# Designed miniproteins, single chains, continued (4): the designs that were tried, part 79

Each design is a single chain, and the fold is of that chain. pLDDT is the mean over its residues in the fold that is shown.

## One batch from the design tools (miniprotein)

Design m14722
Fold by ESMFold2-Fast:
Structure m14722 (fold): chain A 100 residues (1-100)
Amino acid sequence: MTGVTRGGVSFRPTADGVAEPVDMELENVGEGPTPLETGRAVASASAELTARNFEKQGLLEWAEEARRRAEAGDATGVELLAERAAELGKEMSAEGVGRA
């Protein structure tokens, strides 16, 4: 499907009715036949861990963003935030990271 929305990014309204860009280009993100249930469960778990990491770094806005994505069932968006949190953690505490 070749069709871009508002400059090639997807904007979706949040529960507050605020339209914001999303990291996910497709809404069809799900690992099973019930993507809403599965995505919400996975997103909730990932968001909890991701929010913890952001809170430890004082990034409360990012922690809240992770929880918002989890509530929307956006597992992909939460996973992207988890990657960011991990990278920031490594930079801030390189000594604490044991190379595997």
Scores: mean pLDDT 60

Design m14723
Fold by ESMFold2-Fast:
Structure m14723 (fold): chain A 75 residues (1-75)
Amino acid sequence: SMAEVEERVRGLVRLFVEHLASQGIEVPEEVARRLFEELFRAVKDYLEGKISEEELEERVRRAIERAEREAREAS
């Protein structure tokens, strides 16, 4: 279900924020929100057959890399 996907994506974003916080890096709320939106959209597009598994993996990787860079730059 979409609700289950949303819950899992929220969990991933929380783990991301907690991981960076453990390194002394505060993730801005805007960065965390955008990461959630990008991950949720990528998973939704994949489940709806709009993108390939390879494109899903690339979008997820790029979203996480960008969010980490922006969080580190904001610190």
Scores: mean pLDDT 88

Design m14724
Fold by ESMFold2-Fast:
Structure m14724 (fold): chain A 76 residues (1-76)
Amino acid sequence: SEKKLDEQIETLNRSIEGVEAEIKKLEEKQKNDPSKSKEIQNRIKALKIGIENNKTQLEILQTQKETGVSATEFLS
């Protein structure tokens, strides 16, 4: 249903915003503590991968909402 689709889109948007905020905090922490730079950089890389995956899923759901065609219908 459209309601479930909207709920999924909202959940993904909130997740992306939260992770982007965490990345900004980690980038600032990296400037202030060079001794943890490698650990912080690895965490930022992992979080960026998570955002890319969530953005891909968001694009699929947004396309489904705009076209009325699900990703499953494109793959079948």
Scores: mean pLDDT 80

Design m14725
Fold by ESMFold2-Fast:
Structure m14725 (fold): chain A 67 residues (1-67)
Amino acid sequence: MSTDGYYSVDEAVELLKSHGIYLSEEEVEKLKQLADENGRIPEILVAGIYAYYQSGGTVEEFLDKLL
């Protein structure tokens, strides 16, 4: 389990999946590019993906804006 406000890529994917958001292989690869040197993603970024998707956006569009 992630602590200190970070998730692993796998934890982020599973968390989003539990909320009905399924990432494609390409979206997972983009998420990996945003991870730190230890493969960790900030919790705020995962929350941002969720909020953007709930507003009618796509995960790919959100990730492309950050890359």
Scores: mean pLDDT 79

Design m14726
Fold by ESMFold2-Fast:
Structure m14726 (fold): chain A 81 residues (1-81)
Amino acid sequence: SIEEELARWEARLAAARTREELLELVDQFAVGLYLRASPAQRAEIEALMKEFYARAETASFEELLALAREFVRRILEILAA
């Protein structure tokens, strides 16, 4: 389920120790979902990716973790629609 997938990604994100690890996990997530997304879903995901990386640029580790969790949640909600 989407809730189970979200829980798995939240656990992976929580295990990260650096900003670089968080960004790599987000990149891995984005690559994996590309194969599942419709063209319309890809457009919404692209907009969220641009927003995420813009905010990530100035975020602390704690802020980046929160942003990554929100990003993963919102993307999974789009895929569930």
Scores: mean pLDDT 83

Design m14727
Fold by ESMFold2-Fast:
Structure m14727 (fold): chain A 55 residues (1-55)
Amino acid sequence: GEELKEAIRKKLTESGREQLSFDDMAELAKQFNLSLSEVSRAHLELLGMEYVERK
């Protein structure tokens, strides 16, 4: 959702990094009650990258 993408943008701006760290993704997953894979998917979508899920 938009709220998750806004939170990702905020963390990137505050950290000065181009990508989220594992700890940042884990914190967002806990905050939004989402899986780590869902946060990773939203992050990759924001970067314009395709997410490939392991079967």
Scores: mean pLDDT 72

Design m14728
Fold by ESMFold2-Fast:
Structure m14728 (fold): chain A 78 residues (1-78)
Amino acid sequence: SAEVVSATLTSITVKVTANGVTVTVTLPVPHTLHPVQKTITLPNGTKATIVVQRLSRRVYRVIVQVGDEVEEKTVTAT
């Protein structure tokens, strides 16, 4: 599972949980329409890929893939 903890004009923080392990990841928001992607390996060996795409000045699309599970969220920067 994934939860967006905070979103600002410059960064987004995502909490990723898989098989009882939770990791908090902070990514920069893209300044262009090209998505920013980060792949992390959780302590249990599970890989999570986080993609942040800028839809507008303050609106971002966040996609988190953990194994075969994909979660998509739209968040507004505060």
Scores: mean pLDDT 77

Design m14729
Fold by ESMFold2-Fast:
Structure m14729 (fold): chain A 84 residues (1-84)
Amino acid sequence: ASEAREEAELILEKTRQTLAEEVALIRKQRSSISQAELDAVLAAAEAYVEGVLKQLEPKLSKEDLEETRKRLEALLAEFRAGLA
Protein backbone atom coordinates (compact mmCIF):
# COMPACT_ATOMS: atom_id res chain seq x y z
CA ALA A 1 0.00 0.00 0.00
CA SER A 2 1.11 3.59 -0.55
CA GLU A 3 2.28 5.69 2.43
CA ALA A 4 -0.78 7.93 1.99
CA ARG A 5 -3.20 4.97 2.27
CA GLU A 6 -1.39 3.73 5.38
CA GLU A 7 -1.61 7.24 6.88
CA ALA A 8 -5.36 7.36 6.06
CA GLU A 9 -5.97 3.96 7.73
CA LEU A 10 -4.08 5.05 10.86
CA ILE A 11 -6.00 8.35 11.00
CA LEU A 12 -9.35 6.52 10.54
CA GLU A 13 -8.54 4.10 13.39
CA LYS A 14 -7.38 6.99 15.64
CA THR A 15 -10.58 8.93 14.76
CA ARG A 16 -12.74 5.87 15.59
CA GLN A 17 -11.00 5.46 18.98
CA THR A 18 -11.17 9.19 19.81
CA LEU A 19 -14.91 9.38 19.03
CA ALA A 20 -15.63 6.15 20.98
CA GLU A 21 -13.74 7.50 24.03
CA GLU A 22 -15.72 10.78 23.84
CA VAL A 23 -19.03 8.83 23.71
CA ALA A 24 -17.96 6.81 26.78
CA LEU A 25 -17.10 10.00 28.71
CA ILE A 26 -20.42 11.67 27.77
CA ARG A 27 -22.38 8.53 28.77
CA LYS A 28 -20.73 8.68 32.23
CA GLN A 29 -21.75 12.38 32.52
CA ARG A 30 -25.24 11.97 30.92
CA SER A 31 -27.15 13.33 33.94
CA SER A 32 -24.95 16.48 34.18
CA ILE A 33 -24.29 17.37 30.52
CA SER A 34 -26.39 20.18 28.99
CA GLN A 35 -27.84 20.22 25.45
CA ALA A 36 -25.53 23.16 24.61
CA GLU A 37 -22.50 21.08 25.70
CA LEU A 38 -23.73 18.13 23.58
CA ASP A 39 -24.19 20.44 20.57
CA ALA A 40 -20.64 21.79 21.09
CA VAL A 41 -19.22 18.23 21.24
CA LEU A 42 -21.04 17.30 18.00
CA ALA A 43 -19.77 20.47 16.27
CA ALA A 44 -16.20 19.73 17.45
CA ALA A 45 -16.42 16.14 16.13
CA GLU A 46 -17.68 17.38 12.73
CA ALA A 47 -14.88 20.00 12.57
CA TYR A 48 -12.29 17.32 13.47
CA VAL A 49 -13.51 15.07 10.61
CA GLU A 50 -13.43 18.00 8.13
CA GLY A 51 -9.85 18.74 9.23
CA VAL A 52 -8.86 15.11 8.63
CA LEU A 53 -10.36 15.21 5.11
CA LYS A 54 -8.51 18.46 4.28
CA GLN A 55 -5.22 16.95 5.56
CA LEU A 56 -5.67 13.87 3.33
CA GLU A 57 -7.09 15.60 0.20
CA PRO A 58 -3.68 16.42 -1.39
CA LYS A 59 -2.27 12.95 -0.49
CA LEU A 60 -5.04 10.58 -1.66
CA SER A 61 -6.46 9.67 -5.08
CA LYS A 62 -10.05 10.76 -5.80
CA GLU A 63 -11.28 7.18 -5.23
CA ASP A 64 -9.38 6.75 -1.92
CA LEU A 65 -10.55 10.20 -0.74
CA GLU A 66 -14.21 9.32 -1.52
CA GLU A 67 -13.88 5.99 0.37
CA THR A 68 -12.24 7.79 3.33
CA ARG A 69 -15.02 10.44 3.35
CA LYS A 70 -17.71 7.72 3.47
CA ARG A 71 -15.91 5.92 6.30
CA LEU A 72 -15.57 9.17 8.29
CA GLU A 73 -19.28 9.95 7.70
CA ALA A 74 -20.10 6.46 9.05
CA LEU A 75 -17.97 7.16 12.16
CA LEU A 76 -19.85 10.46 12.71
CA ALA A 77 -23.19 8.61 12.35
CA GLU A 78 -22.04 6.08 14.99
CA PHE A 79 -20.93 8.99 17.22
CA ARG A 80 -24.35 10.68 16.93
CA ALA A 81 -26.12 7.36 17.63
CA GLY A 82 -23.86 6.74 20.65
CA LEU A 83 -24.92 10.10 22.13
CA ALA A 84 -28.66 9.38 21.70
Scores: mean pLDDT 80

Design m14730
Fold by ESMFold2-Fast:
Structure m14730 (fold): chain A 73 residues (1-73)
Amino acid sequence: APPPATPLDAAQEARLLEINKLANIVLEKMEPAQVGELIQNGDVAAARELGGEEAGKALRRILELIGREIREP
């Protein structure tokens, strides 16, 4: 069976493409399990500590796009 046939709104599609691009940046810096945990916790500071400033910025943007709260000072 093919992938889902239901079309996405242009805004939803653009958001998913942006998330995918940002996720690749973070995944180059740390393990997938760590990325999932950081997203769950909204822990941008830990992402920056583990993967540097680029990983922190990318994770913050992912959290914004998926509508999760960011946990940092």
Scores: mean pLDDT 74

Design m14731
Fold by ESMFold2-Fast:
Structure m14731 (fold): chain A 74 residues (1-74)
Amino acid sequence: MEEIKKLLEEIKKKVEERKALMDRYNQWIDLAKKKGEELAAKEKDPEKRQQLMDDVNKFIDELKAEAEKEIEKL
């Protein structure tokens, strides 16, 4: 029974570490979206606006991939 309790405490710690890491990346993603929307709103050229949003979405996808990779290390 004591070994099971230790395993559950280790699982809880890993879950909390994964949550903290995900919360951090979610904050970065939200900031990237907000900043991208602000920059897009200032851009008068529709083609440049679309390219800017595509670049922002690419960056967000890269952040998501990094988050998944970092979580797998835990």
Scores: mean pLDDT 82

Design m14732
Fold by ESMFold2-Fast:
Structure m14732 (fold): chain A 97 residues (1-97)
Amino acid sequence: SRVAAALAFSEEHEPTVPEVTSDEQVRRLALEYLARVEGVPVEALEEELRRRKLTVEELLLLKVAEEHGLGEEAEKLLKEGKSLEEIAEELTKKLEE
């Protein structure tokens, strides 16, 4: 739900009901959010995704993990082929310990 919370912040209007967002719209909103946080254009993030062979969701997870000092752990799990859900669960366990 962290992605959903971050994406909701990108819209200045409060939704009266939660709307179902398509995967492509979620991807675009996540890119725009990251672009604002990093202070770079969306095109620069698209280039980073291509260079690092990452999805937007993987890049967002890595940036959040880096903020909590778990960037290397998250990158290692991602390189091992773990799913985003498995990585998030593993990082959460590290934060609880």
Scores: mean pLDDT 68

Design m14733
Fold by ESMFold2-Fast:
Structure m14733 (fold): chain A 94 residues (1-94)
Amino acid sequence: MEEVERLLERIKELKEELKKLEEEIKNSDGSEESKKKLLEKAKELDKRLQELGEEAYELAEKYPEYREEIEKAMRELTELAQRVGKLLAEYLKK
């Protein structure tokens, strides 16, 4: 239970970080320095997403009663990450 609660909280925190990155991309001045900082932040968040995915898989096996909740949270997180990644890719082309 406590392990699942910590995982869900970390998923929530990463969602908030991704939303902040989305706003930073939208409000960026288009400078090379800005592009570099946004790309570095995106790489950091992608690494955290991979780590959470591994933990989510292990906890869903350990606590099958929470599998649906964990899978839903990870799906929502992954969809948000894909949306932000696409936005960043388009931003970097300009």
Scores: mean pLDDT 85

Design m14734
Fold by ESMFold2-Fast:
Structure m14734 (fold): chain A 60 residues (1-60)
Amino acid sequence: SKAAENGIKAAEAGNSVAGAAGAADLRRHGLVTEEAGRKAIEAAYAGNSKEAAKYLREGA
């Protein structure tokens, strides 16, 4: 979905806060798996925005 792509692109651009918010929103709407969403949020909070984006792409 476009919402998933927008969140992933923000994380790829290094915006970990937007990446974490996007991951939480995607997880809440069931657009990514629970495991992928959880790992993406954890990676974003650790400052690993590109790793967060990777988990979102794999779980979408």
Scores: mean pLDDT 74

Design m14735
Fold by ESMFold2-Fast:
Structure m14735 (fold): chain A 78 residues (1-78)
Amino acid sequence: MTKEQRREVILYEAELTVLLMGIEIALRTGDRELAKKFLEKAEEKIKEYEDFLKKNGLEPTPAQKEMIDYIRELKEKL
């Protein structure tokens, strides 16, 4: 992995982390519509990240896999 690729991986993880926090806060406050909007943005970001990884022959980290799986589980509940 190049330094540039590593930076992109970190940026994707940071963006997904912020979106996940948004989902959790929205669910905690009972704002189902806001939670759904954050989930839609998270799904788009996951697709961008999976495309980036595939083009560069990379795999997500274990922590990123857990985060993506958790976001997908939250989608099934909404």
Scores: mean pLDDT 85

Design m14736
Fold by ESMFold2-Fast:
Structure m14736 (fold): chain A 70 residues (1-70)
Amino acid sequence: MEELEEALRRVVDALQAKADNSTVFEELARTARLAAELGLDDVELIEGEKAPMIVVKPAAFQRLRAVAAA
């Protein structure tokens, strides 16, 4: 749960640091795999024109909070 937030933050940090596309893609792929392992199908990896991107829908954050409370 906190691991997914950490992974998402790492992706944002990589983008802010203007890391190369291969680094950004690897972080996005790791985040998507982690979300899938947590059963969060609201996380999508989208291949953009220049770089991949990940979309995390608001429902995914609500599920993380619910799982953390359970």
Scores: mean pLDDT 60

Design m14737
Fold by ESMFold2-Fast:
Structure m14737 (fold): chain A 67 residues (1-67)
Amino acid sequence: MKIYLASAADVPALTPAQRAAYNAAFAELRDEIKKDLEASKTLDELGEVSVKWAERIRALAAAHLAA
């Protein structure tokens, strides 16, 4: 799992307000990632969590770029 998709949302074209909104939403997402990681008991579950969070990070970036 990599958070590099978060960097795509922080492209130079974003306004300070858009960046602040994204950072706040990402902090919320980070807390959810922590909970999912704590609930994961196997490597397979960890893999599923990684895929889930990659998708959510992408969706978050798309939502903030569209706004």
Scores: mean pLDDT 66

Design m14738
Fold by ESMFold2-Fast:
Structure m14738 (fold): chain A 66 residues (1-66)
Amino acid sequence: MKLTPEQAEKLKKRVEEAAKSVGGTAKVTFNEDGELVSIEVTSSADRDTVNIAIAKAVNEVLKEAD
């Protein structure tokens, strides 16, 4: 998934906010080409709850990219 620098910044911010909403932290890594390499989330919440929150944040940013 290739993102512009602006989209990458929005994605990072949205994912970090989503992780905080489930009582956790997130680390988002992009390569030099702006491609998303990984999203690592640490939370005490259920894995499905975390995954849903992160997926929603990612999808909102990608919808704006279309």
Scores: mean pLDDT 74

Design m14739
Fold by ESMFold2-Fast:
Structure m14739 (fold): chain A 70 residues (1-70)
Amino acid sequence: SATEARARVAVRGLDVDEAAAIALVRRHGLSAATLFAALQMLADGHSAEEVAETLDLPLGLARALAGLLR
């Protein structure tokens, strides 16, 4: 889908598991922009809790995204 293609582009510049990131996009209906913003905030040292509050995401999703960088 177009959403999944955009999400793949969003994660290519980051050292993350692309397949796991795309699975989260499919499960939660994330935009590529939101996925990229979340991963950038986590890479910049923000907590999963801060990312969840800032981007209005479920905490469990923010923690799963944090796991992609750890």
Scores: mean pLDDT 74

Design m14740
Fold by ESMFold2-Fast:
Structure m14740 (fold): chain A 85 residues (1-85)
Amino acid sequence: MDAALIRRIARHELARLGLDEEVAERVAEMLVADPTLSAVEALARLALELGVDPAEVQAILDAVRNGEISREEGLRRLIELIRGR
């Protein structure tokens, strides 16, 4: 798959959910570097790097894994935590 296409799609979708374009680009680069990562996992790793509370990140990951929330909802909540820093 074209790396530039993966970057554009991920950046566009994350920006649409309210993530800053610079931060969205970093997530897109993570997905290009490791195609086994889900977008939720990549964004969670970035949130931890940006100093978000590990307990809050883990709660969102657990909610997605348990089917309590959708992947899109998980992304939105992670974005809110990143923006709140």
Scores: mean pLDDT 77

Design m14741
Fold by ESMFold2-Fast:
Structure m14741 (fold): chain A 105 residues (1-105)
Amino acid sequence: SLLQQYNNTSNIEEKKKIAEELEKKGNKEEAAVIYATLGNIYYEQKNYEEAGKYYEKAANLTENKGDKILLYNLAGLAYEEAKNYENAVKAYEKAAEIEKELNAK
């Protein structure tokens, strides 16, 4: 229905605004959670390009190395489904680099 489409659009716009405000204030972990949620929403909508971008934003903001690995791999999968192989490779490489750092410590 048009009402459901409107409500879904409003929720996405509000989540973007809240995440951007949290990021500007230095609340990086809270912003990362919202960006990951936006990635999930876009993925479910089959907007894989946007899903990849939001997973990558979430990965860039979190300080948790395990979450970074997960989110960069999710970004890679989303970009791969979008046939954006350049960004998919870059995302997978970032995840692999963090895994190597964890194994070296």
Scores: mean pLDDT 85

Design m14742
Fold by ESMFold2-Fast:
Structure m14742 (fold): chain A 84 residues (1-84)
Amino acid sequence: SEEEKEALKKLIDAETLIVLARIFLTISKKTGDKSAAERAKKLAEEALKKLKELKEKYPQFKEEVESGIKQAQDVIKEAEKLIK
């Protein structure tokens, strides 16, 4: 349906933010650049916000959204360790 296509596009947007956050997390781990870790945290927090909104509007994507939420939370936790 058109609603499912809209939800899938929004899910892809959130997952793209998680991928970008992991790239910045990797840069921070390899270079010691705390600003890269701060960028990773910000991107993962934005993804988390979008995924929580998706969970409320589109319960049919609950499993995919919950997986994304866990991934975003894991990135935030790792980034916070690198910022310290």
Scores: mean pLDDT 88

Design m14743
Fold by ESMFold2-Fast:
Structure m14743 (fold): chain A 100 residues (1-100)
Amino acid sequence: SSVELLYRIAAQEFRRWLSEVLKLPESVVEQIVALLEEAGRRLATASPAEAARLLEDLRQQIRALLEQAGVPEADIQRVMEMLDRAGAAILAAIRREQAA
């Protein structure tokens, strides 16, 4: 699936950004990666409505994890902005695939 490939690439780039740009602790990055991998598996068969819910659930789980880890609010906002942009692109791709 083109959606699965796009998600995988986006997740790999996001992991690199969290580690190399934001300098988040490795334990936090690996927990986020685990959440992204689980969401990716569920998104592979999701309808657009299911995908929107899954992406919102993922967003909330990542926010809670970052808050519990004591990540500064400014960095949490940057993560949420990246997730919102990526989520919109993924949802648009799912809508295109499901309309065919």
Scores: mean pLDDT 83

Design m14744
Fold by ESMFold2-Fast:
Structure m14744 (fold): chain A 61 residues (1-61)
Amino acid sequence: AREEILEEMKKTIENIDKGVATSEEDLKVKEMYEKILEKGSVAKVIEEEFGVEHSEEDIER
């Protein structure tokens, strides 16, 4: 469920914040999860990334 996924994201962020995982890959995961939680959904983060890519081409067309 979406709630379970959000809980997993929170746990991952907490583990990284506590210094349990500090690899480059873990830091990227933390940044992505923080953005997802801040925006309230995965869809909003994807929509923003997609919108940024399309905004340039939409302006040209």
Scores: mean pLDDT 63

Design m14745
Fold by ESMFold2-Fast:
Structure m14745 (fold): chain A 78 residues (1-78)
Amino acid sequence: NEKLTQELIEAIKAQDFARVNQLLQDIYDNKTTEEQKAILEAVLPTIQSTKLPQAIQWMLVEFARAIGADDLVQKIAQ
């Protein structure tokens, strides 16, 4: 999971919409809910410190909702 977390951090910092989408889909399809939440929590500091395009912010919010991470929805949307 550390490698996927790092790849997602790099994609978010690069504001690479296509890569963020691809990585989130891979995480959703191939990881447990617990692993999905752990990855999103590990990426949260990067999300909060980066001025994200609305499209990427929305994608991350929808991912948090899809995995049932209601606390992370609010933290990402801030």
Scores: mean pLDDT 84

Design m14746
Fold by ESMFold2-Fast:
Parts: sequence; structure tokens; C-alpha cells
Structure m14746 (fold): chain A 103 residues (1-103)
Amino acid sequence: DDEKVKEIKELIENNNLIRAVVAAIAKNKKLPQEKIDELVEFNEKLIEERMKKLGVDEKIIEAYRSGAIHELDALSIIKKLEKGESKEKIEEDFEFTLKLTEA
């Protein structure tokens, strides 16, 4: 199991993967549920750390953590920032989500 866990962690570190894909890869490799959960948590933590490193507003990161923003939206933010898109423009695109988290 440890070698399979390591391989999937390397895939997570080199790719922006959604929870369902991480879980599917781990299930296909016949990992026990405890290891699937470990890999999903590792992926979620990496998404948060990538957002923080790119200077994403803490309100948006908290919205991702709470499930107020979809995982695909969080990954879209990361991809746009890595491509050099404006942080200001990205924050404006999430104005509605930010207003919901202020309530």
C-alpha cells in the first residue's frame, strides 16, 4: 500500500486533481478506505496551500474549506493565477461567493 500511496501523492503534487479523481485512482489501485481518505485529505490540503502560495484571499480559501465554493472553482483559480491572470479580476469573479461567506 505505501508504494501505491506514494505514487498517487506524486500524481496529486504534479497535477490539479479533484476529490472524485483522487478517490477513483485509489480505489482502482485497491487501496483500503483509510488510505483513500488519507489521499483525499492530502489533495485538499495541497489545494489550500497552493491557493495561499498564490496569494488568494483567505475568504476564498475558507469558502473552499467550508464547501461554499466548488472544488473545480478552486482549481480554476489556481490555474488562472499560474497563467498570470490578475488576482483582482479573479476576486471580482467570486464576488457573489465572498458576499455569501460574509453573511
Scores: mean pLDDT 76

Design m14747
Fold by ESMFold2-Fast:
Structure m14747 (fold): chain A 73 residues (1-73)
Amino acid sequence: MVEEMSGKELAERVAARLQGLREKLEAAVAAGDESARAKLEQVERALEVVRALAEAGASVEEVLEALARLEAE
């Protein structure tokens, strides 16, 4: 099971959390929160990167490095 976390498993978990956050931000934007729109764009970009890493079989280190770069922007 999840005794040793692979980069793919980490990326899939992060993607699932980001998908939930995306749905929350979409609801906030619909309610008129313009600050949520910028955050939604960031989350959608992060989802694209994380999904690509999961498909590529990236390591845990590669996934964490990519997430750190996304958080800096």
Scores: mean pLDDT 76

Design m14748
Fold by ESMFold2-Fast:
Structure m14748 (fold): chain A 78 residues (1-78)
Amino acid sequence: MVELSEEEKRELVLRRLEEEVARFVEELASSEALRERAKAELRSSGDPLAEELLALLEAGDYEAFGRLVLEGVRRLAE
């Protein structure tokens, strides 16, 4: 028998993703090399979301960057 409901499993996954994104954002704020790599990947994607993420990274708004990444992940999970 599955002890966790589908809803609780979804909540657990989202919580883990939020924790991972927050950790990644902290690493981006502390590592110039990681920021430059992320910017290069975003520039090559051509996706409108990637263009917005790139603009936030170039502005140094790491909190807004993390929030937008989570919003994108939530949309994919829906």
Scores: mean pLDDT 76

Design m14749
Fold by ESMFold2-Fast:
Structure m14749 (fold): chain A 95 residues (1-95)
Amino acid sequence: SKERKEISKKIAELLKNKEYKKALELLKEYSLELLERGEDPRVALNPLLLFLEKLGAEDEVIREFDEEIEKVKTLEEAKKLLERMTEEALKILEK
């Protein structure tokens, strides 16, 4: 969609400028909006998973989140997973 392309461009610009915390906040807000609209958890959370990979998260951590996305059944579970993925990104950024 046009909206998805505009968000992706803004995130790419923030990453180019090393504004990682702003990129994380935008990703979190967009993922939450997608989840609240009833989008598939994979579609909503995958951009944040790719962001974690770019930040250098451990392969084991990425694999665990990937597997948890596949197992999500409720909006509440998806929101809790979004929070945990966001916390992991913050831990990497604060090192």
Scores: mean pLDDT 85

Design m14750
Fold by ESMFold2-Fast:
Parts: structure tokens; C-alpha cells; sequence
Structure m14750 (fold): chain A 109 residues (1-109)
């Protein structure tokens, strides 16, 4: 299922040792590439057994719904997204390339 592909991608993204908000940005990008709705990503977050993964998925769902990348837990600081691909602008070029490679790898499964 597309949700299983999202979870495989989440595990690979976790191995990159990105900051919390960079992982949220990567998950927004991957969910978009998989054609997942904000609701589907939210459901995955609610069912996730790992609290950190749950938080990443719930923030990603909120970002997809509102076209915003939230930078803190207060939801007062954010980057407005013109497209979901703009979420990757918070990553370095090297980190972005690794996330894009993971997305292509997951999409080929």
C-alpha cells in the first residue's frame, strides 16, 4: 500500500540523522510524491507506535493540509509553501539529494 511505502521511506529518512523539522519536510515531500492526502498521513501518524515517528507524520499531515512547514511546536513560526517541493529548501543540497534518492527508491518498489 502507499502507506507501507511511506513508512519504508520514513525509516530510510530516519537513518539520515536530520533535525526534526528537516525530517518533517522530507516526509511532506515523500507523501506528495506517493500521492497521499493529509488525512492518510494523519491516520498513519495516529497508528505509529514510535512517538517520534508519530509526531513527524502528524506535523507532515498538518503541513500538507495548510501548505506550511512549521519550525516549532507552538505553530507560530512557519515557512509558507508555494509547492510541497519547497519543503526541501530547509535541507542542504546534499541532504536534499539523499531525500530525493530515497523517494525514487521507494517509488520503484
Amino acid sequence: SKLELLLIGAEKIAELKLSFHQQVAAMIYLAHRLGLSAEEVREAGLLAEDPELSAILLYAAYGLEHKKLYLDESLTKYIQLKSVEDSLDVLSPEEREKVEKIAEEVLSL
Scores: mean pLDDT 82

Design m14751
Fold by ESMFold2-Fast:
Structure m14751 (fold): chain A 95 residues (1-95)
Amino acid sequence: MKEPSLEEVIEQLRRAAEELAERIERALKEGNIKEAAKELVKLGAILIAASGELLVAKRRKEPEELIKRMEELLEEIRETYRRLQEKLDKAEAEA
């Protein structure tokens, strides 16, 4: 079977990050702090995976346009993680 292209990797990581962000937002809305924290850990793992894929892409000298798309995705996931972590911290501080 054919190994995934960098474009396919970018799409898979984007989809996984978006699904996890939706699950975290839903859990926070429902007051399920434990589930929100669990899904946030998974989003952190996607961020680490994306960082590794970017390093591999740069070493393989992939097209600059795809490297740029990967860098943009990494920044987007990082910002989403930060925003959701802040929401979780505030929810955990509630009595």
Scores: mean pLDDT 84

Design m14752
Fold by ESMFold2-Fast:
Structure m14752 (fold): chain A 76 residues (1-76)
Amino acid sequence: LLEELIREAQKTVEAIEKGDKKKADEYAKRLAELLREMGEDDTADAVLSLAKKGDYELLKRLAQGIADRARGVLES
């Protein structure tokens, strides 16, 4: 689950950096689904809200933070 979370978060960041809004929205939805499975509903709602608003700069920052935190947990 954590490895999948890191993967989908990184794909979200990469899609945003490439300007692929459709892929960014797709990966953000997958990321939010994984967050809900982990019980992180508020973070999932934030991801979906930023994607809906088209705030890709904040979405990229949030996705990167999610990946970084998940890596910290795996390395522990």
Scores: mean pLDDT 82

Design m14753
Fold by ESMFold2-Fast:
Structure m14753 (fold): chain A 80 residues (1-80)
Amino acid sequence: EDILKKLTPEEKEALEAAVTPDPSSFLESRRTISKRVEALKPIVKKYNIKEIKGNRDDPVVQELKKNAEELGVKVILYDD
């Protein structure tokens, strides 16, 4: 079933920002990355998201993968 139809516009933008690399993301501090991951955790739990696909070089995706077991989600890494 299409989870994207259940997301609010704000939740959809937050999820897309985490899985779509922003050109500025390479300059983000660890603190900024942690805040982005924390913002995504409630969305993952609320909508029972089982799989997240993200760029292997994205630091937000790497942090999500470290917390994947706690979130009950499978993180699939891809190369650009």
Scores: mean pLDDT 64

Design m14754
Fold by ESMFold2-Fast:
Structure m14754 (fold): chain A 63 residues (1-63)
Amino acid sequence: KSEEVIKATNELVRAARAGDREAALEHAYRLGKILGISEETAKRIADRVLAAAEAGRPLPELG
């Protein structure tokens, strides 16, 4: 459902920006279930969103 997709996506982004990998994975899994995406694809989405959120802050590997 559209509203559930929006809510799950927003919670995934919030968890990723907070650096909460476990919460991000849970929300990505929920989003994947709603959209009929495989668990592997949902985990990959969580990893990409977490990486994008981290790119918005100073990282040790950049210095």
Scores: mean pLDDT 72

Design m14755
Fold by ESMFold2-Fast:
Structure m14755 (fold): chain A 94 residues (1-94)
Amino acid sequence: MSAEEEARALLEEAHKRLEELLEQMEKTTDINEKKKLLEEAERVIRELLARLAAMVDAGRLSWDQAAALLQEFYAAHRELVERYRELEKEVKEA
């Protein structure tokens, strides 16, 4: 597998996990449980970015390649990003 294919696989794994967490947040009426789920979602995002950064640090990807992959991912999953932003706002404004 190429470094780009590995990075795409990491992005798709993160997408699936975030989808599950956002779905749980949308079904939960308890604000404290929503906060815990948001913290887990934020952890998933941090771990994804750390793994991509590690690939760059190892010389397997350039920063420009990593940035392009993230931009492509955001474009492909715009609805997920919008859902995350709405749920984040709900939790932080509660």
Scores: mean pLDDT 83

Design m14756
Fold by ESMFold2-Fast:
Structure m14756 (fold): chain A 96 residues (1-96)
Amino acid sequence: SPAVKAAEALVDAIRNQDFENLPKAVEDFLKAYKADPSALRGTPAELRLALALMFASQETVDALIEAVKKYGSKILSPEELKAVVVTVRSLAKNRI
């Protein structure tokens, strides 16, 4: 599934703090998510992405949010963009 592959690439970029490839991984993920928002639901990739966000460094979270704002403004509605940013921040804050 394109959405699962995009999510796995994003997980790898987050876990490895791969700031060079993170923007493209975010763009590819947002495009796949917009095309089929339910494609990740209940998959191992969904859990891996949530865990990667929960354990990401603040530097990685900040870079991710900036990429989401940059590419998401062209791919997502304003409401969808706000929801994605809130979700990323909420998952990052749930780490101790």
Scores: mean pLDDT 83

